# Ledger of designs, part 93: designed miniproteins, single chains, continued (4)

Each design is a single chain, and the fold is of that chain. pLDDT is the mean over its residues in the fold that is shown.

## One batch from the design tools (miniprotein)

Design m15202
Fold by ESMFold2-Fast:
Parts: sequence; structure tokens; C-alpha cells
Structure m15202 (fold): chain A 74 residues (1-74)
Amino acid sequence: SMEDRTLASLRALLEGARRELLADPSLSVEQKLAMLRNMAETLISELESRGMLAVAAAVREHAERLLAQLREEG
């Protein structure tokens, strides 16, 4: 479905952001976490405004997993 494709694209976008943040030696772990969280919240807000509540919930769950990974890798 379009929602499944949207979710897959947003998961890929957040994964890309996590990798870029991990590769940036100028940022603290706290700054990396804040940036990824802010990006996720912006995406979630946009999805909720479009009525894509199930996709928004799935993006939130995925973002929490990525934040946990970033804490372990940073």
C-alpha cells in the first residue's frame, strides 16, 4: 500500500540520518540523540497532520529503536 511504502521510505530516511550522525565527530552523543529525535518528531507531526496515525506510531517505534542503537554506538 502507499502507507507501507511511506513507512519503508521514512524508515530508510531515519536510518540514513542515524548513520550520518554516527559518522560526525563534531557532535556529542547528546547532540546526535537530540537531532535524530527532532527529525523523528517532525516526521511524526507531518504524518499525524495527514491522518496517517498508524504510520506515525510505527515511525515513533522505529525512532525509539534507532535512538537506543545510537546510544550504544556513540
Scores: mean pLDDT 87

Design m15203
Fold by ESMFold2-Fast:
Structure m15203 (fold): chain A 73 residues (1-73)
Amino acid sequence: DFNEKVEKEMEELAKELDELEKKGVSFSELVRWMAKKLGIPQTYLYNNSSSRLELYQLFFELLVEKIEEERKK
């Protein structure tokens, strides 16, 4: 099921994010990682988020959108 694949991918990425947080990565390192996972410019994330919480919210919103777009093609 596609919904289960989305949930699993999000859970795996959330686990990677938790591991990065445990390593004490900076906001800029987090942005670099997220931009690479989404295949988007880092500047997009910087322009559309002002806090770690907003960055996480934006990241998961864009991730879901990307997975849905790949399915519809």
Scores: mean pLDDT 77

Design m15204
Fold by ESMFold2-Fast:
Structure m15204 (fold): chain A 85 residues (1-85)
Amino acid sequence: SMEELLEEAVKKIRENIDDLLDVQLVVSEAFGKIIELAETPEEAIELVRQLQDEIMRILKEAGREDVRKAVQAAADAFIAYLKEK
């Protein structure tokens, strides 16, 4: 389910918060799965934002500003992509 996807992504982010590339790969994989599960681009955008919010919470707790900025950029780019559909 979408909820399980978000929970799994958050868990993997927590495990890899010290590695920017691993965090970016987990986020990209989750975005791909969101496209498959969502019926509309608007639904996909909402799910991407929910995932982003969860990740931002974890990264703030860990003090990872560099990783936080990269995740924000990735989410913004993906939302822009979805808006073109």
Scores: mean pLDDT 75

Design m15205
Fold by ESMFold2-Fast:
Structure m15205 (fold): chain A 75 residues (1-75)
Amino acid sequence: EKGREIMKEILKRLYERNPDITEEELEELLKNVENVPEEVLERVLKHYEENKEKLEKAEELLDEAIKKAEEEKKK
């Protein structure tokens, strides 16, 4: 369950950052996550947990960069 939620969140973030991905393609990708075997989801979740510190650091830096870019556009 958590592995699927993490996969869906990653796909949603990729969709927001990548204009080449259409809403229809995102919906198909989200449906495919439901068909991923649980053994694969467990491996993905384990890999995510092992790399959590690196991922959290990268996400924090990304959020800061996005906020700064939005502030610069207002100037």
Scores: mean pLDDT 65

Design m15206
Fold by ESMFold2-Fast:
Structure m15206 (fold): chain A 110 residues (1-110)
Amino acid sequence: SKEEIEKILEKAKERFKELVDQTKNLSYEDRLKKFLEFVDEVIKEIEKAANSVEEYRLAALRFHNILSETVLEKLKEYNASEEEKKQWADILARIFLHIQIKVVELEKKW
């Protein structure tokens, strides 16, 4: 299922890029909620596709890196203000923690 994980991550990059654009005019709290819901959906797909804890962990790390890179690309595109950059740093930190919690929870159950 390495091929399934690659497809999930490729789709996740495109979906997240669109989600960043679609949520630009929402409040910080509403954006964060949408991003965490998206993260939960993708992590669940990775969990179903992974054949081992290690494959899951590596896919989750790659997913986090894709999210971080996409945010940096969008911030440049938007010519984001310092306040917007600060809000995104907080969003990314929360997403990172959320992914790490999901990885730890799965490792304990597997």
Scores: mean pLDDT 84

Design m15207
Fold by ESMFold2-Fast:
Structure m15207 (fold): chain A 90 residues (1-90)
Amino acid sequence: SAERIAQALRILGLAGIDPDKRLSEVLRNSAEITVLAAALNYAVTGKVIGPGISSMKELVDYINKEFGTNLTVSQLRSMTPRQLIEYLLS
């Protein structure tokens, strides 16, 4: 729903992630990847991710497993957080 997407984007914003910049621009280090993974997981599932996700490959593998997608690291890097959330929640 539109409200669920809006709430997910708000949680990402509170974590310091700009929803309208490419993930390649906003995920500059392992800590930022960990924050996005935790915020995304919480926003869409209500579950907290542990600190085990710290790379783009681990994040892609997590998303593909939990959401049944087949994203590549390259595809994820080119998406914005808004596009990713809409893709996962639509």
Scores: mean pLDDT 77

Design m15208
Fold by ESMFold2-Fast:
Structure m15208 (fold): chain A 56 residues (1-56)
Amino acid sequence: GPGQKILDLIKQGKVDEALQLAQSLGLTEDQFLNALFLGSIYGDSAMIDYLNSQIS
């Protein structure tokens, strides 16, 4: 899903491209930063689940 694509960009060091993709899907910068925080504490699956929940 779109959360996985955003995570893949981050893992490639393409953080600006990941933010642009997230914003194009309707996420705010704060929602993107919250996703990064959740991923850093709870792992990749928590970040993907959060991102996918915000995009629909």
Scores: mean pLDDT 87

Design m15209
Fold by ESMFold2-Fast:
Structure m15209 (fold): chain A 74 residues (1-74)
Amino acid sequence: MPVRLPADMSEEELRLVADILEQELREYLENKDLEGARKAIEVAREAAAMSPNPEVRARLEELVRETEEQLRKL
């Protein structure tokens, strides 16, 4: 089930979400928490879709791609 983020998030808030998701995904991968990693990927995809900033969007999309590749190797 997709996690719903507030539709009116500021650019600064979306950057903070990206920072938090990078940290959470790193911890989930270190702990081999595949379910946690998949949920964080859903949040990252939602944040990327909502981002008006192409830099933030690209960062979130890259994070999703890198994490999915690491999950494929596990």
Scores: mean pLDDT 75

Design m15210
Fold by ESMFold2-Fast:
Structure m15210 (fold): chain A 102 residues (1-102)
Amino acid sequence: MGQRIVTITRELKDMYDSGDKDITRGVIELHSSTLITAAKSGGLDVPESIKLAQQAIEEARKGNLKKAIALLSQALTTYYRETGKLSPAQAEATRQQSLAII
């Protein structure tokens, strides 16, 4: 799971660096909305993940795409940590790798 989050972060940073700002924003909004929908539909108690995903959408809409990518990476990492798909050590490694990309 951690490697998938790092890959998403790289793909978003590459889109941002290529100048495809509208596509980058759309992809951030899609991933963030998918997380929120999955959490709510599953009845999951992941308020921090939902908050970070909502902040990612807000920053993306403001045009703060690098900040939005960072927030989405944090939202995904927190979500998979809270749902048991990442250990605390794996979550920290994923956070460090994602920050190095952004």
Scores: mean pLDDT 86

Design m15211
Fold by ESMFold2-Fast:
Structure m15211 (fold): chain A 77 residues (1-77)
Amino acid sequence: MINEEGKKLFLEYGSGMHGKNGEGNPELGAPALNTKDSPFVRGKSKEEIYEIVKSMFGSILDDKQLEKLAEYLSVFS
């Protein structure tokens, strides 16, 4: 994959809730991210996804890491 840093960040911080393939976990309330029907990515721009990940991880990830994570999620489906 072209965005290896975004993938690494997702596996490190997101995969515990959303699964390694972004399949989601309904029992934890974590939405699927690997589908166009995901409420987190459907109809959202990279910039909107960036604001979502910043709200969750902005205290532990810098702006460059957040950009890479948002880019990865924007093309995940």
Scores: mean pLDDT 66

Design m15212
Fold by ESMFold2-Fast:
Structure m15212 (fold): chain A 81 residues (1-81)
Amino acid sequence: SEKLKIYYYMLKGMYYAANPEDREKAEKYVQEAKKLAKDPKTIESIESAFEYVKSLPKEEREEVAKQFKNGYEYAKKLIEE
């Protein structure tokens, strides 16, 4: 499912975006999500989410990172293979 792959890459990108040391990894996953999304509104939403996560205070970034990890692990199970 293309939609599940978009969610997987987006959530994994957001997870890495929460850690400043992993911003290069985050950028790669966000780029993959944007390539799959194709829709301008979805791409804008992905970019806004990426910038938002980078702007959060450290404590909030650590908290949301756990949620993003849970999300992308769940999405991976649904993709099959």
Scores: mean pLDDT 84

Design m15213
Fold by ESMFold2-Fast:
Structure m15213 (fold): chain A 55 residues (1-55)
Amino acid sequence: SIEELRQQVEQAQQQLRQKQEDFQRGLSTQEDVQQAQQQYDRLSQQLADEINRQQ
């Protein structure tokens, strides 16, 4: 559902922020940040596609 996708996007955004902060502190790698970014981008695209489908 759109609601589930919105929640997943919000969680992915929080994960991305955490990985970015960890990277600045030397606790994470650039690859970790890239993976979190890809996950966020994927879920955001799925949400957009689902909204368009229901119009």
Scores: mean pLDDT 85

Design m15214
Fold by ESMFold2-Fast:
Structure m15214 (fold): chain A 101 residues (1-101)
Amino acid sequence: MSLEEQYELVKEILEEAGAEVEIKVYPDGSLEIKITLPDGTVIEASTLGSEKERLLAGLANLMFDRILDLYKKGASREEIIEEARRLLALFKEKAEELKNE
C-alpha cells in the first residue's frame, strides 16, 4: 500500500467514525491536517506550523498508525471504526490540553 493509499484509507475510516478529514501531503513529506470532530470541534495540525501544530501532527500520525495496524491485522471494519471513535476522543483531549498550556 502506498503512503497516499494509507492516508485515503485512514480518512475514510475517520469519516465513517463521524469526523470530517482533510489531509494534504507535500512532496517533501510535510503534512497539513484538518479534522472536524463529530461535535464540531476543529483541530488543525501541520508539520510546518507552530510547535503546537507540529505536536498535533505527531499525535494525528500516531492515531493513523493505530488505525492502519488494526487494518493490517485483519480487524473488522466495525472494530476499526469503534477504535477510530475512541482515538478521536483522545485526540480532542490532547488538543485541548495543548491549547491550555
Scores: mean pLDDT 83

Design m15215
Fold by ESMFold2-Fast:
Structure m15215 (fold): chain A 80 residues (1-80)
Amino acid sequence: PLSPIMQLVNDQMRIVGQLTEIDLLLRTRPEAVEEIRALLQQTLADLEAQLARAKALGDEDTAARLSRQIAEVRALLAAV
C-alpha cells in the first residue's frame, strides 16, 4: 500500500487532471454544457470523498484546501 503522503499526492494529481480537462472544454467546446456539468459533478463528488478522508486523518491543511476547491467547483457548476 502507498504511504499516506503518496496517497495524498496521487489524489491531488487526479484532481488536477480533472480540472485541466474541464478548463480545456470550457475554452474549446463551451457549448458542451452537459459534458462539462457531468465532469464538474464527478469532480465535486471526488473532492467531497477526499475531504471526508482528510478530516478522518486530522489533516487540517488538506481539508482546508479541499474545502476551497469544492467551493470553486460549486461556483463553476452554478455558472454553467
Scores: mean pLDDT 80

Design m15216
Fold by ESMFold2-Fast:
Structure m15216 (fold): chain A 73 residues (1-73)
Amino acid sequence: SLDEAVTQARLTVLLSAAWFELELYKKTGDQKKLDEAKRLVAEAEALIKAHPDLVSDSAKQKLADLKAEIEAL
């Protein structure tokens, strides 16, 4: 549906931004980049929680993978 497509697009933007900030943290050691990645992950998690039926299993897995990557630091 259109609502599903819009929700997926918003989630994709949040997850891409979080991965970008995490990559910058890994290259620079800048704690502010890690803090921003964690904030973006929290926003993505809130979006999934608000609209679980509009989010693909693939998108949920991408969030889980990103959370695991951050926890493994």
Scores: mean pLDDT 85

Design m15217
Fold by ESMFold2-Fast:
Structure m15217 (fold): chain A 55 residues (1-55)
Amino acid sequence: SEKKEREIKILELALKNTQDMIDSARANPNTPQSLIDRLEEARKWLQEQIDKLKS
């Protein structure tokens, strides 16, 4: 369905943006590890949502 395809595209964009945030956070040595951990959890959740929609 068009709605499902749109939802996947939005989640894939969010996943890309989250990865960019992780890369930026890791590039800054003053970034707390807890922030990086939360971003990695968000990335994992987004991937799980994409996988469910593609199933």
Scores: mean pLDDT 88

Design m15218
Fold by ESMFold2-Fast:
Structure m15218 (fold): chain A 91 residues (1-91)
Amino acid sequence: SAEEAEIEAQIAEAEAKLPAIIEETKANLEKLDGKKILEQIENAPSSLSPLILEYGKKLKEAIENGDLEKLKEIVEEFARKLLELRAEAAR
């Protein structure tokens, strides 16, 4: 169906963008641009997976608290989980 084809296309597009999102997130953290990271989290679509939303919330809280060490740990764990999800989808 057209709906199934549209969902499949959205999944493929999201999977193709995952490596770029991970690298951009790491680059933004390395630059300590908390404002840019917060802006990206706030503008994230509500239709994103619960896992992505959960990590987005954790990042926002760490940025608001100014906890740079915890922020780095959250970003690394988020990147790891995104890679795991991608690996599972490819099985």
Scores: mean pLDDT 62

Design m15219
Fold by ESMFold2-Fast:
Structure m15219 (fold): chain A 101 residues (1-101)
Amino acid sequence: MEARLEEERRREEEREQIRADTEAAIAAAPAQSAAFKAQPAATEEERAHMAAVAPPLIAETVAALGEAAREAAELAVEGIATGDAEKYQAGVRGLTEVLLA
């Protein structure tokens, strides 16, 4: 019987940690966006690597956060692969909204 209360307490602590980490990520987002905009366009090798890892990464993100995260995850990956900082930032924002919901 205590095991169920302990699991609920652990879930509550995990939720608090996720919220704190998400709020910290939102606060850091302007600096991260500026750094990303300064990055050179992805090389052909980097694009090929992203094309290979993107499908499993999107699938894992959707498995963890639900179907609502799919569009945001795909947008973030596309932003990285194409060097599009605006797409990347929009994807990160969408993932953040799913995490806070």
Scores: mean pLDDT 66

Design m15220
Fold by ESMFold2-Fast:
Structure m15220 (fold): chain A 98 residues (1-98)
Amino acid sequence: MPQLPREGDKPEGEMPDSVVEELLSSGSASSIAALMLMSTFLRLSNNGKALLLYTLGEQYYKNKDYETALGYFERAASIPGSKVKKKAEELLKKLKEE
C-alpha cells in the first residue's frame, strides 16, 4: 500500500526565493533535501523551481556527476524568467567542455 506523503505545510502561496536561498546556504540543499522540496512544494514559483534545480545540478557538478548535473542545469535553464537561467547556461557550457 504505497503512501503519498505530503510535507511542506504552508497556508497558501509560494515559497519565497529568500527561503529557498536560506535552505541552500545552510547546507540543507543536499540532493535528497532539494528533491524532497521540489516534489512537495508544488506551489513553488518558476524562479524558486529553477533555483532548486540549479542547486541540485551544482551539487552533482561538484561531485563530478556531470551527466546528472547536465540534466538539472538543462531543466533550470528551460524555466523562463528565472534568476539562475544565465548561471545554468554557463555551467551547461562548462559541462560540455568537461
Scores: mean pLDDT 63

Design m15221
Fold by ESMFold2-Fast:
Structure m15221 (fold): chain A 67 residues (1-67)
Amino acid sequence: MQEKIDELERKVMEIARKASPEDRRLALRAVQAIHEGKLDEARRLAEQITNPEVRKAVEELIEAASK
């Protein structure tokens, strides 16, 4: 559902904005990978995120996009 994905994407970006520049870059790349249908790449990027809140938000977005 596009609306749910858009909401989760906004949540990821808001949390990432308060994190390190590196975690923000990884979150942005993961969101881009999700838009491109590269869910495995998005999962690899999420694993590199050190902030647990950012990583969890990205994982939640990947799960929603997999439906």
Scores: mean pLDDT 81

Design m15222
Fold by ESMFold2-Fast:
Structure m15222 (fold): chain A 59 residues (1-59)
Amino acid sequence: MDEIVERILEDPLDEEAVREGAELLRRQPDADLGRALVRAFREHPTNKALWEALKSLAP
């Protein structure tokens, strides 16, 4: 968890970290990881990987 959070915060355009983070969040809720993904999307709202990751977390 912490490694993925750090990767996303350091490089929000790291598609692999974003995808793995979304998969982890779907299996186990984590507030820090969720906030990191939301923050990355707010900073980069046109990024496809971030949009797809957040969309996959919606019911």
Scores: mean pLDDT 74

Design m15223
Fold by ESMFold2-Fast:
Structure m15223 (fold): chain A 67 residues (1-67)
Amino acid sequence: SEEYSLEELKEILEKEIEKAEKNNDEKTLKQAKAALEAVEIELETGDRKLAEEYLKKKIEEEAKKKK
């Protein structure tokens, strides 16, 4: 099993965003951007729980927009 640092996760997510933009995959693009923002929060604050709560809130906001 492969373990990633926060910096490595950021790089992986940035590459995923580029692929999603190239493929016009709006759903994947939104999900990858939200995950990247969560990783950046953990990098800035050192608080993984805060990052996880942020990601959950972003998912809930996107679910509401489709109503």
Scores: mean pLDDT 77

Design m15224
Fold by ESMFold2-Fast:
Structure m15224 (fold): chain A 85 residues (1-85)
Amino acid sequence: SSIAAGRDYREGDALTEEEKELLLEAALGNFKLLAEKGLTEEHKERTREILSEAGMPQETIDRLLELVENKDWDGLEELLREFIA
């Protein structure tokens, strides 16, 4: 179903499973697009900064970037699911 039932405002609430799936699909699509255009060192450094500020451990960021460069989208999805759990 394409309509989430029932909150007009959600400040401070944990993400629902449906919201996690939406963010996961958006993240996968964005990383696929970046990989198709070629990841520059500048893009990698900025990605590290953003994910570190979001609370992702350095080891996880390194693995994420490796998966994106290798175009391992199944591995990237699994990693992102673990992070947002």
Scores: mean pLDDT 73

Design m15225
Fold by ESMFold2-Fast:
Structure m15225 (fold): chain A 63 residues (1-63)
Amino acid sequence: SEEQRAQILQEILRLVNKAVNSTDPEEFERYVEQAIQLAQDAGLIDPEQAEQLRLSVELVRSR
């Protein structure tokens, strides 16, 4: 379980790193949404935290 959690955290980090290194806002949004979903499904964040992160993504895009 701890090893599985570490693997999930590594995948989330990889998705976030892909997002922040993306030059395309749409790709950024896609990777961040995947990371948020994975984190929520793994129980690392609650639904309210997931919504707050999605709002942050929307703010970055809409600016």
Scores: mean pLDDT 80

Design m15226
Fold by ESMFold2-Fast:
Structure m15226 (fold): chain A 94 residues (1-94)
Amino acid sequence: DEILKKLEEKNEEAMKELEEKLKEAKENPEKLEELVEEIFEKMIEKAKELLEEMYKAGLMTEEEYEEGLEAIEALIKNKEKNLKKLIEAVKKEI
C-alpha cells in the first residue's frame, strides 16, 4: 500500500505547514486573517492533489472524482464563510 503511505506523508507535511502558520499567527495577531487565507489556499491545493492521486491510482470512480471536485469548488465559492469559521477557530486557540 505504497499509495496510502504517500497520502499519509502528504498529510503530515500539510499538518506541519499548518502548525508553522499557526505559530506565526500567534506571534503576529494582526496578520491572522492573511495567514488563515494562506492556510485555506494551501489546504485546497493539497485536497486537489490528493483527489487526483486517488483517481489515478484507481481508488475512486470517475463519478466520485467529479463529486470531490464539486465539493472543492463549493469550498472555494464559500471562501469568505469558511475563512470566518477558520479564523474564529484559530482565535479560540490563541
Scores: mean pLDDT 73

Design m15227
Fold by ESMFold2-Fast:
Structure m15227 (fold): chain A 81 residues (1-81)
Amino acid sequence: MLVWPDEETLKAVNELVREAIKRAGEIMEKVEDPEKRQLLASIAVGGVLRAVGALMEGATPEEVKRILDETLKRIEELAKK
């Protein structure tokens, strides 16, 4: 079921997504392998799309933050390997 979020929720989620993209970029900058960086970028994009999809299904900003935090944790774990 697709739900259009209210303005306050949209603003909160936009700020969360912006911060997540910034953090993902900072992690990827420390990765020297260009192919690995491309993989991490793909994971970041997938995480953002999943978070937006959840928002459109009526997820709260807290739930969106959880999805983004899980995505960032995965990126950090893969960046170390």
Scores: mean pLDDT 81

Design m15228
Fold by ESMFold2-Fast:
Structure m15228 (fold): chain A 85 residues (1-85)
Amino acid sequence: MKATLYKGDESLGEAEVLGEGEVDGKRVLYVAVSKESAEKLKVGDEVTLKLEDGTVIKGIVKGVAFITSNGEEKGLVLIEVTEIE
């Protein structure tokens, strides 16, 4: 699902929610972002995802990884969900 990722009032651009899981009883989203967006994020950062349907998800970054898929470098961000609007 397409989304826009925000860190505070700063838009980090397009993101894609790849899926979700549960860690320690908490909902976690797996989110693909550009390499440049991932480089601006660190564990403990508060972020907001604005989904295409208008849903707003607030969360905390729990992990950032860099992945190469089909020769393209991307960031994978793990976001623990704190609030959904």
Scores: mean pLDDT 81

Design m15229
Fold by ESMFold2-Fast:
Structure m15229 (fold): chain A 98 residues (1-98)
Amino acid sequence: GLPYLKGKEYEKKKDYKSAAFYYGQAARSNRDTPDAWLFFRNLGLAYMKNKDYKSAVRAYRLAVALRPDDRTALRNLGEAYDKLGDHAAAAEAYARAA
């Protein structure tokens, strides 16, 4: 949809704040689809690039709730927790990704 395409355009421009806004709209619009986990993972990555680690954790937790075996989302969740200084939660996420 249009929000996802706008998110990609802003990401190409390195405007990660605007990219996260539009990826957030795409994730919400696709919440009830089988691929919802992928949209939340992409949203989390945009938040990581914008250094909004708290929002990245929230987005990756939603991706992992929808797909508990997504090793990429689990590793990225671990990295986001490390950036927040929550090394215990990071270790748990990394262990699940292994």
Scores: mean pLDDT 86

Design m15230
Fold by ESMFold2-Fast:
Structure m15230 (fold): chain A 95 residues (1-95)
Amino acid sequence: SIIAEKAKEEFPDKKIALISDEEIEVPEGVLNFNLFRDELPEDVELVVLPVSGDVTARDLTIAGGVAALGKEFVLAQYDPENPEDVTFSKVFKGK
């Protein structure tokens, strides 16, 4: 996943969980995290949510849940036609 690769590039020193409802290929140091199936590992420091459009109330609800677990949360806003130009915005800090 281009978004997962860019997340690792932006946050190389953090163990990252990337939210995806699909099984995606992720680089070393990034975990594919399914909100409906998976429990967030204790050693994850940063949770990244890819957003292909406007930020929704659902996205903010997810951010609040991650913050309640003491984790940093980042929105990865991207254009599906140009995912290389992804931008990362910190919403909540768990530290």
Scores: mean pLDDT 73

Design m15231
Fold by ESMFold2-Fast:
Structure m15231 (fold): chain A 80 residues (1-80)
Amino acid sequence: MAEEKLEEAVALLREMAERLRAGTATPEQLEELARRAEQKIEEFLRIAIEEYGWSREEAWKKFREATEDALREIRALLAA
């Protein structure tokens, strides 16, 4: 369901943050994790809008709320 896809995306973003923090990830591994997270986000938005009948604004608000902390951490780690 939509929520499951969003949870999967957040888990992938958290994995990216952990690998960046550990300094063990290759650029290729980070790129693959980012691509997979993006796919799950796209699936979430499609299901939320098409099946749940959410507005685009509601779907994007839910996405931002769920991903904000993980994306903030990734941005901080990439700037280090």
Scores: mean pLDDT 81

Design m15232
Fold by ESMFold2-Fast:
Order: structure tokens, then C-alpha cells, then sequence
Structure m15232 (fold): chain A 78 residues (1-78)
């Protein structure tokens, strides 16, 4: 549980870095921060799935599908 909280905190910090990069007009930094936040959230989600006895492979697939949609939205915003 603590590891999940740590990863969620890392994702939040990366999310703030993303917003700061957008405000500064630094597209490269924004894309890097977005990817970092996504990775931390993915790890937290998979750990939560394992802890709750969910099918980790299906959880991974579901997360990847959701993030493909988020990437498409980001491409329209940048």
C-alpha cells in the first residue's frame, strides 16, 4: 500500500511539472513530464491490481488502452 501511495505522489509531482512546462511553453519538457506521470500511475495501478487479486494482464491492457486515449487528447492540446 505504501508503495502505491509513493507512486501516486510521484505522479502528482510529474503532473505539476507538466503544468509548469506548459505555462513556460516548453513542449519537450511537457511531453517528458506527461510520460513520467503516466509511468508512475501505471505502476501504481498494476500494484493495486495485484494486491486486490485482479488479473494483472487484463489490468495492464485496460490501463494501456486508457492512456492511448489520453495521449490522443494531449496531442490535440499541444
Amino acid sequence: MEEIARLQAEARRAGLAFLEALAAGDEAAAREAFARAAEALREAYLLQAEAQGWDVEEAEKKFDEAYAEDEAVLAELL
Scores: mean pLDDT 78

Design m15233
Fold by ESMFold2-Fast:
Structure m15233 (fold): chain A 66 residues (1-66)
Amino acid sequence: MASPEAVSAALEAARKAYEQGLTPEQIRKLARDAAMEKGASPEEADRLADALVNAIEQGAELVPAP
């Protein structure tokens, strides 16, 4: 499983990309790359990026972004 540092890096990258209005595909790519830089495998990074994109999409529907 990915380290807490990889998870944190992926989450930060995803949030910044989302704030910039990037597409889900771009958000996923940035989260994946950030996780891999912190030592996650490509498979772990892909799973993290998928989960983060899904969470952002559901959060945006239920809770308005500031």
Scores: mean pLDDT 73

Design m15234
Fold by ESMFold2-Fast:
Structure m15234 (fold): chain A 72 residues (1-72)
Amino acid sequence: MDAELAARVRAILEPVREAALAEGDKPPEEWSPEVQEAAREVLILRAEARGIALPADAADLSPEELLAAILA
């Protein structure tokens, strides 16, 4: 994987690391707002790195909606 992408993902997740670990496999709609935002940012970065076309307002989508758009 791209080392620069991995570093950016780590920077996004570090502030919410404990919350994300505590929330585990909960559905995305039950995650704290900060974990949902971090998950959305990570999905956007990974999609862009893979050349996947995203909706114009991808940052405004929930993590579930964004993942569905990526997998469509």
Scores: mean pLDDT 71

Design m15235
Fold by ESMFold2-Fast:
Structure m15235 (fold): chain A 120 residues (1-120)
Amino acid sequence: SLMDEILKLNEEIIEKNKEALKALKNGDIEKALKLIEEDLKLAKEIVELLKKYIKENPDVDPELADEALGLAELIYKNYSSLLTGLKEKRLSIEEAIEGIEKDIELNKELIKKLEEIKKS
C-alpha cells in the first residue's frame, strides 16, 4: 500500500541518519553530507506521498493528518537547514550531531502517527 511505502521510506531515513551520525563522529564530513542529501530527498518524497495519501483517503482524521504532514514538513526543513549549515560551515560537528539526533526522534514520532493513520 502507499502507507506501507511511506513507512518504509521513513525507516530508510532512520538508518541513513545512524550512518550519518557515525560518519560525523569519525570526522568523515563528505560521507555525512552525502547521507544528509539522500535523507533530504527521501524526506521530500515522504511529504509528497503523504499529501497524496491524505487527498486519496478523506476519511483520515483531519487533525491526525495535519500532525503527520506537519512532522514530515518539519523533518524536511530540518534536513535542508542542516545540509546548508554544514556546507556553509555555520554548524559545528557537535551541532550537526544534535540536529540529526533530533531528526531521528522526529522520524520515530512520524512513524507512530503514520501507524495511527493506517489503523484508522
Scores: mean pLDDT 88

Design m15236
Fold by ESMFold2-Fast:
Structure m15236 (fold): chain A 96 residues (1-96)
Amino acid sequence: ADEAELEELADKVLEELDKLKEKLKELIEKLKEEKTPELEKEARELLREAEIALGLAEIELAILKKVGAPEELIKKLEEKIDELEKLIEELKELLA
């Protein structure tokens, strides 16, 4: 197995999850202060993007565990998945 290729793919997934986490946090704060139709639309679009990314990250995590990837990499991905899931739930509550 190409462990280096798996690490490269995981790194890209981690970077995308970090970007989504930052966007979610910024949008959540804006919605708490300025709930507008425009922000709600952005929130729904970001929510869909985040849910797709979460699904892909869970698939990558399963692959990394199965091939015995470095424990540090697995832990980082698990942590980012948990953080993203919590932000998704918070955003859903704000849109309810």
Scores: mean pLDDT 83

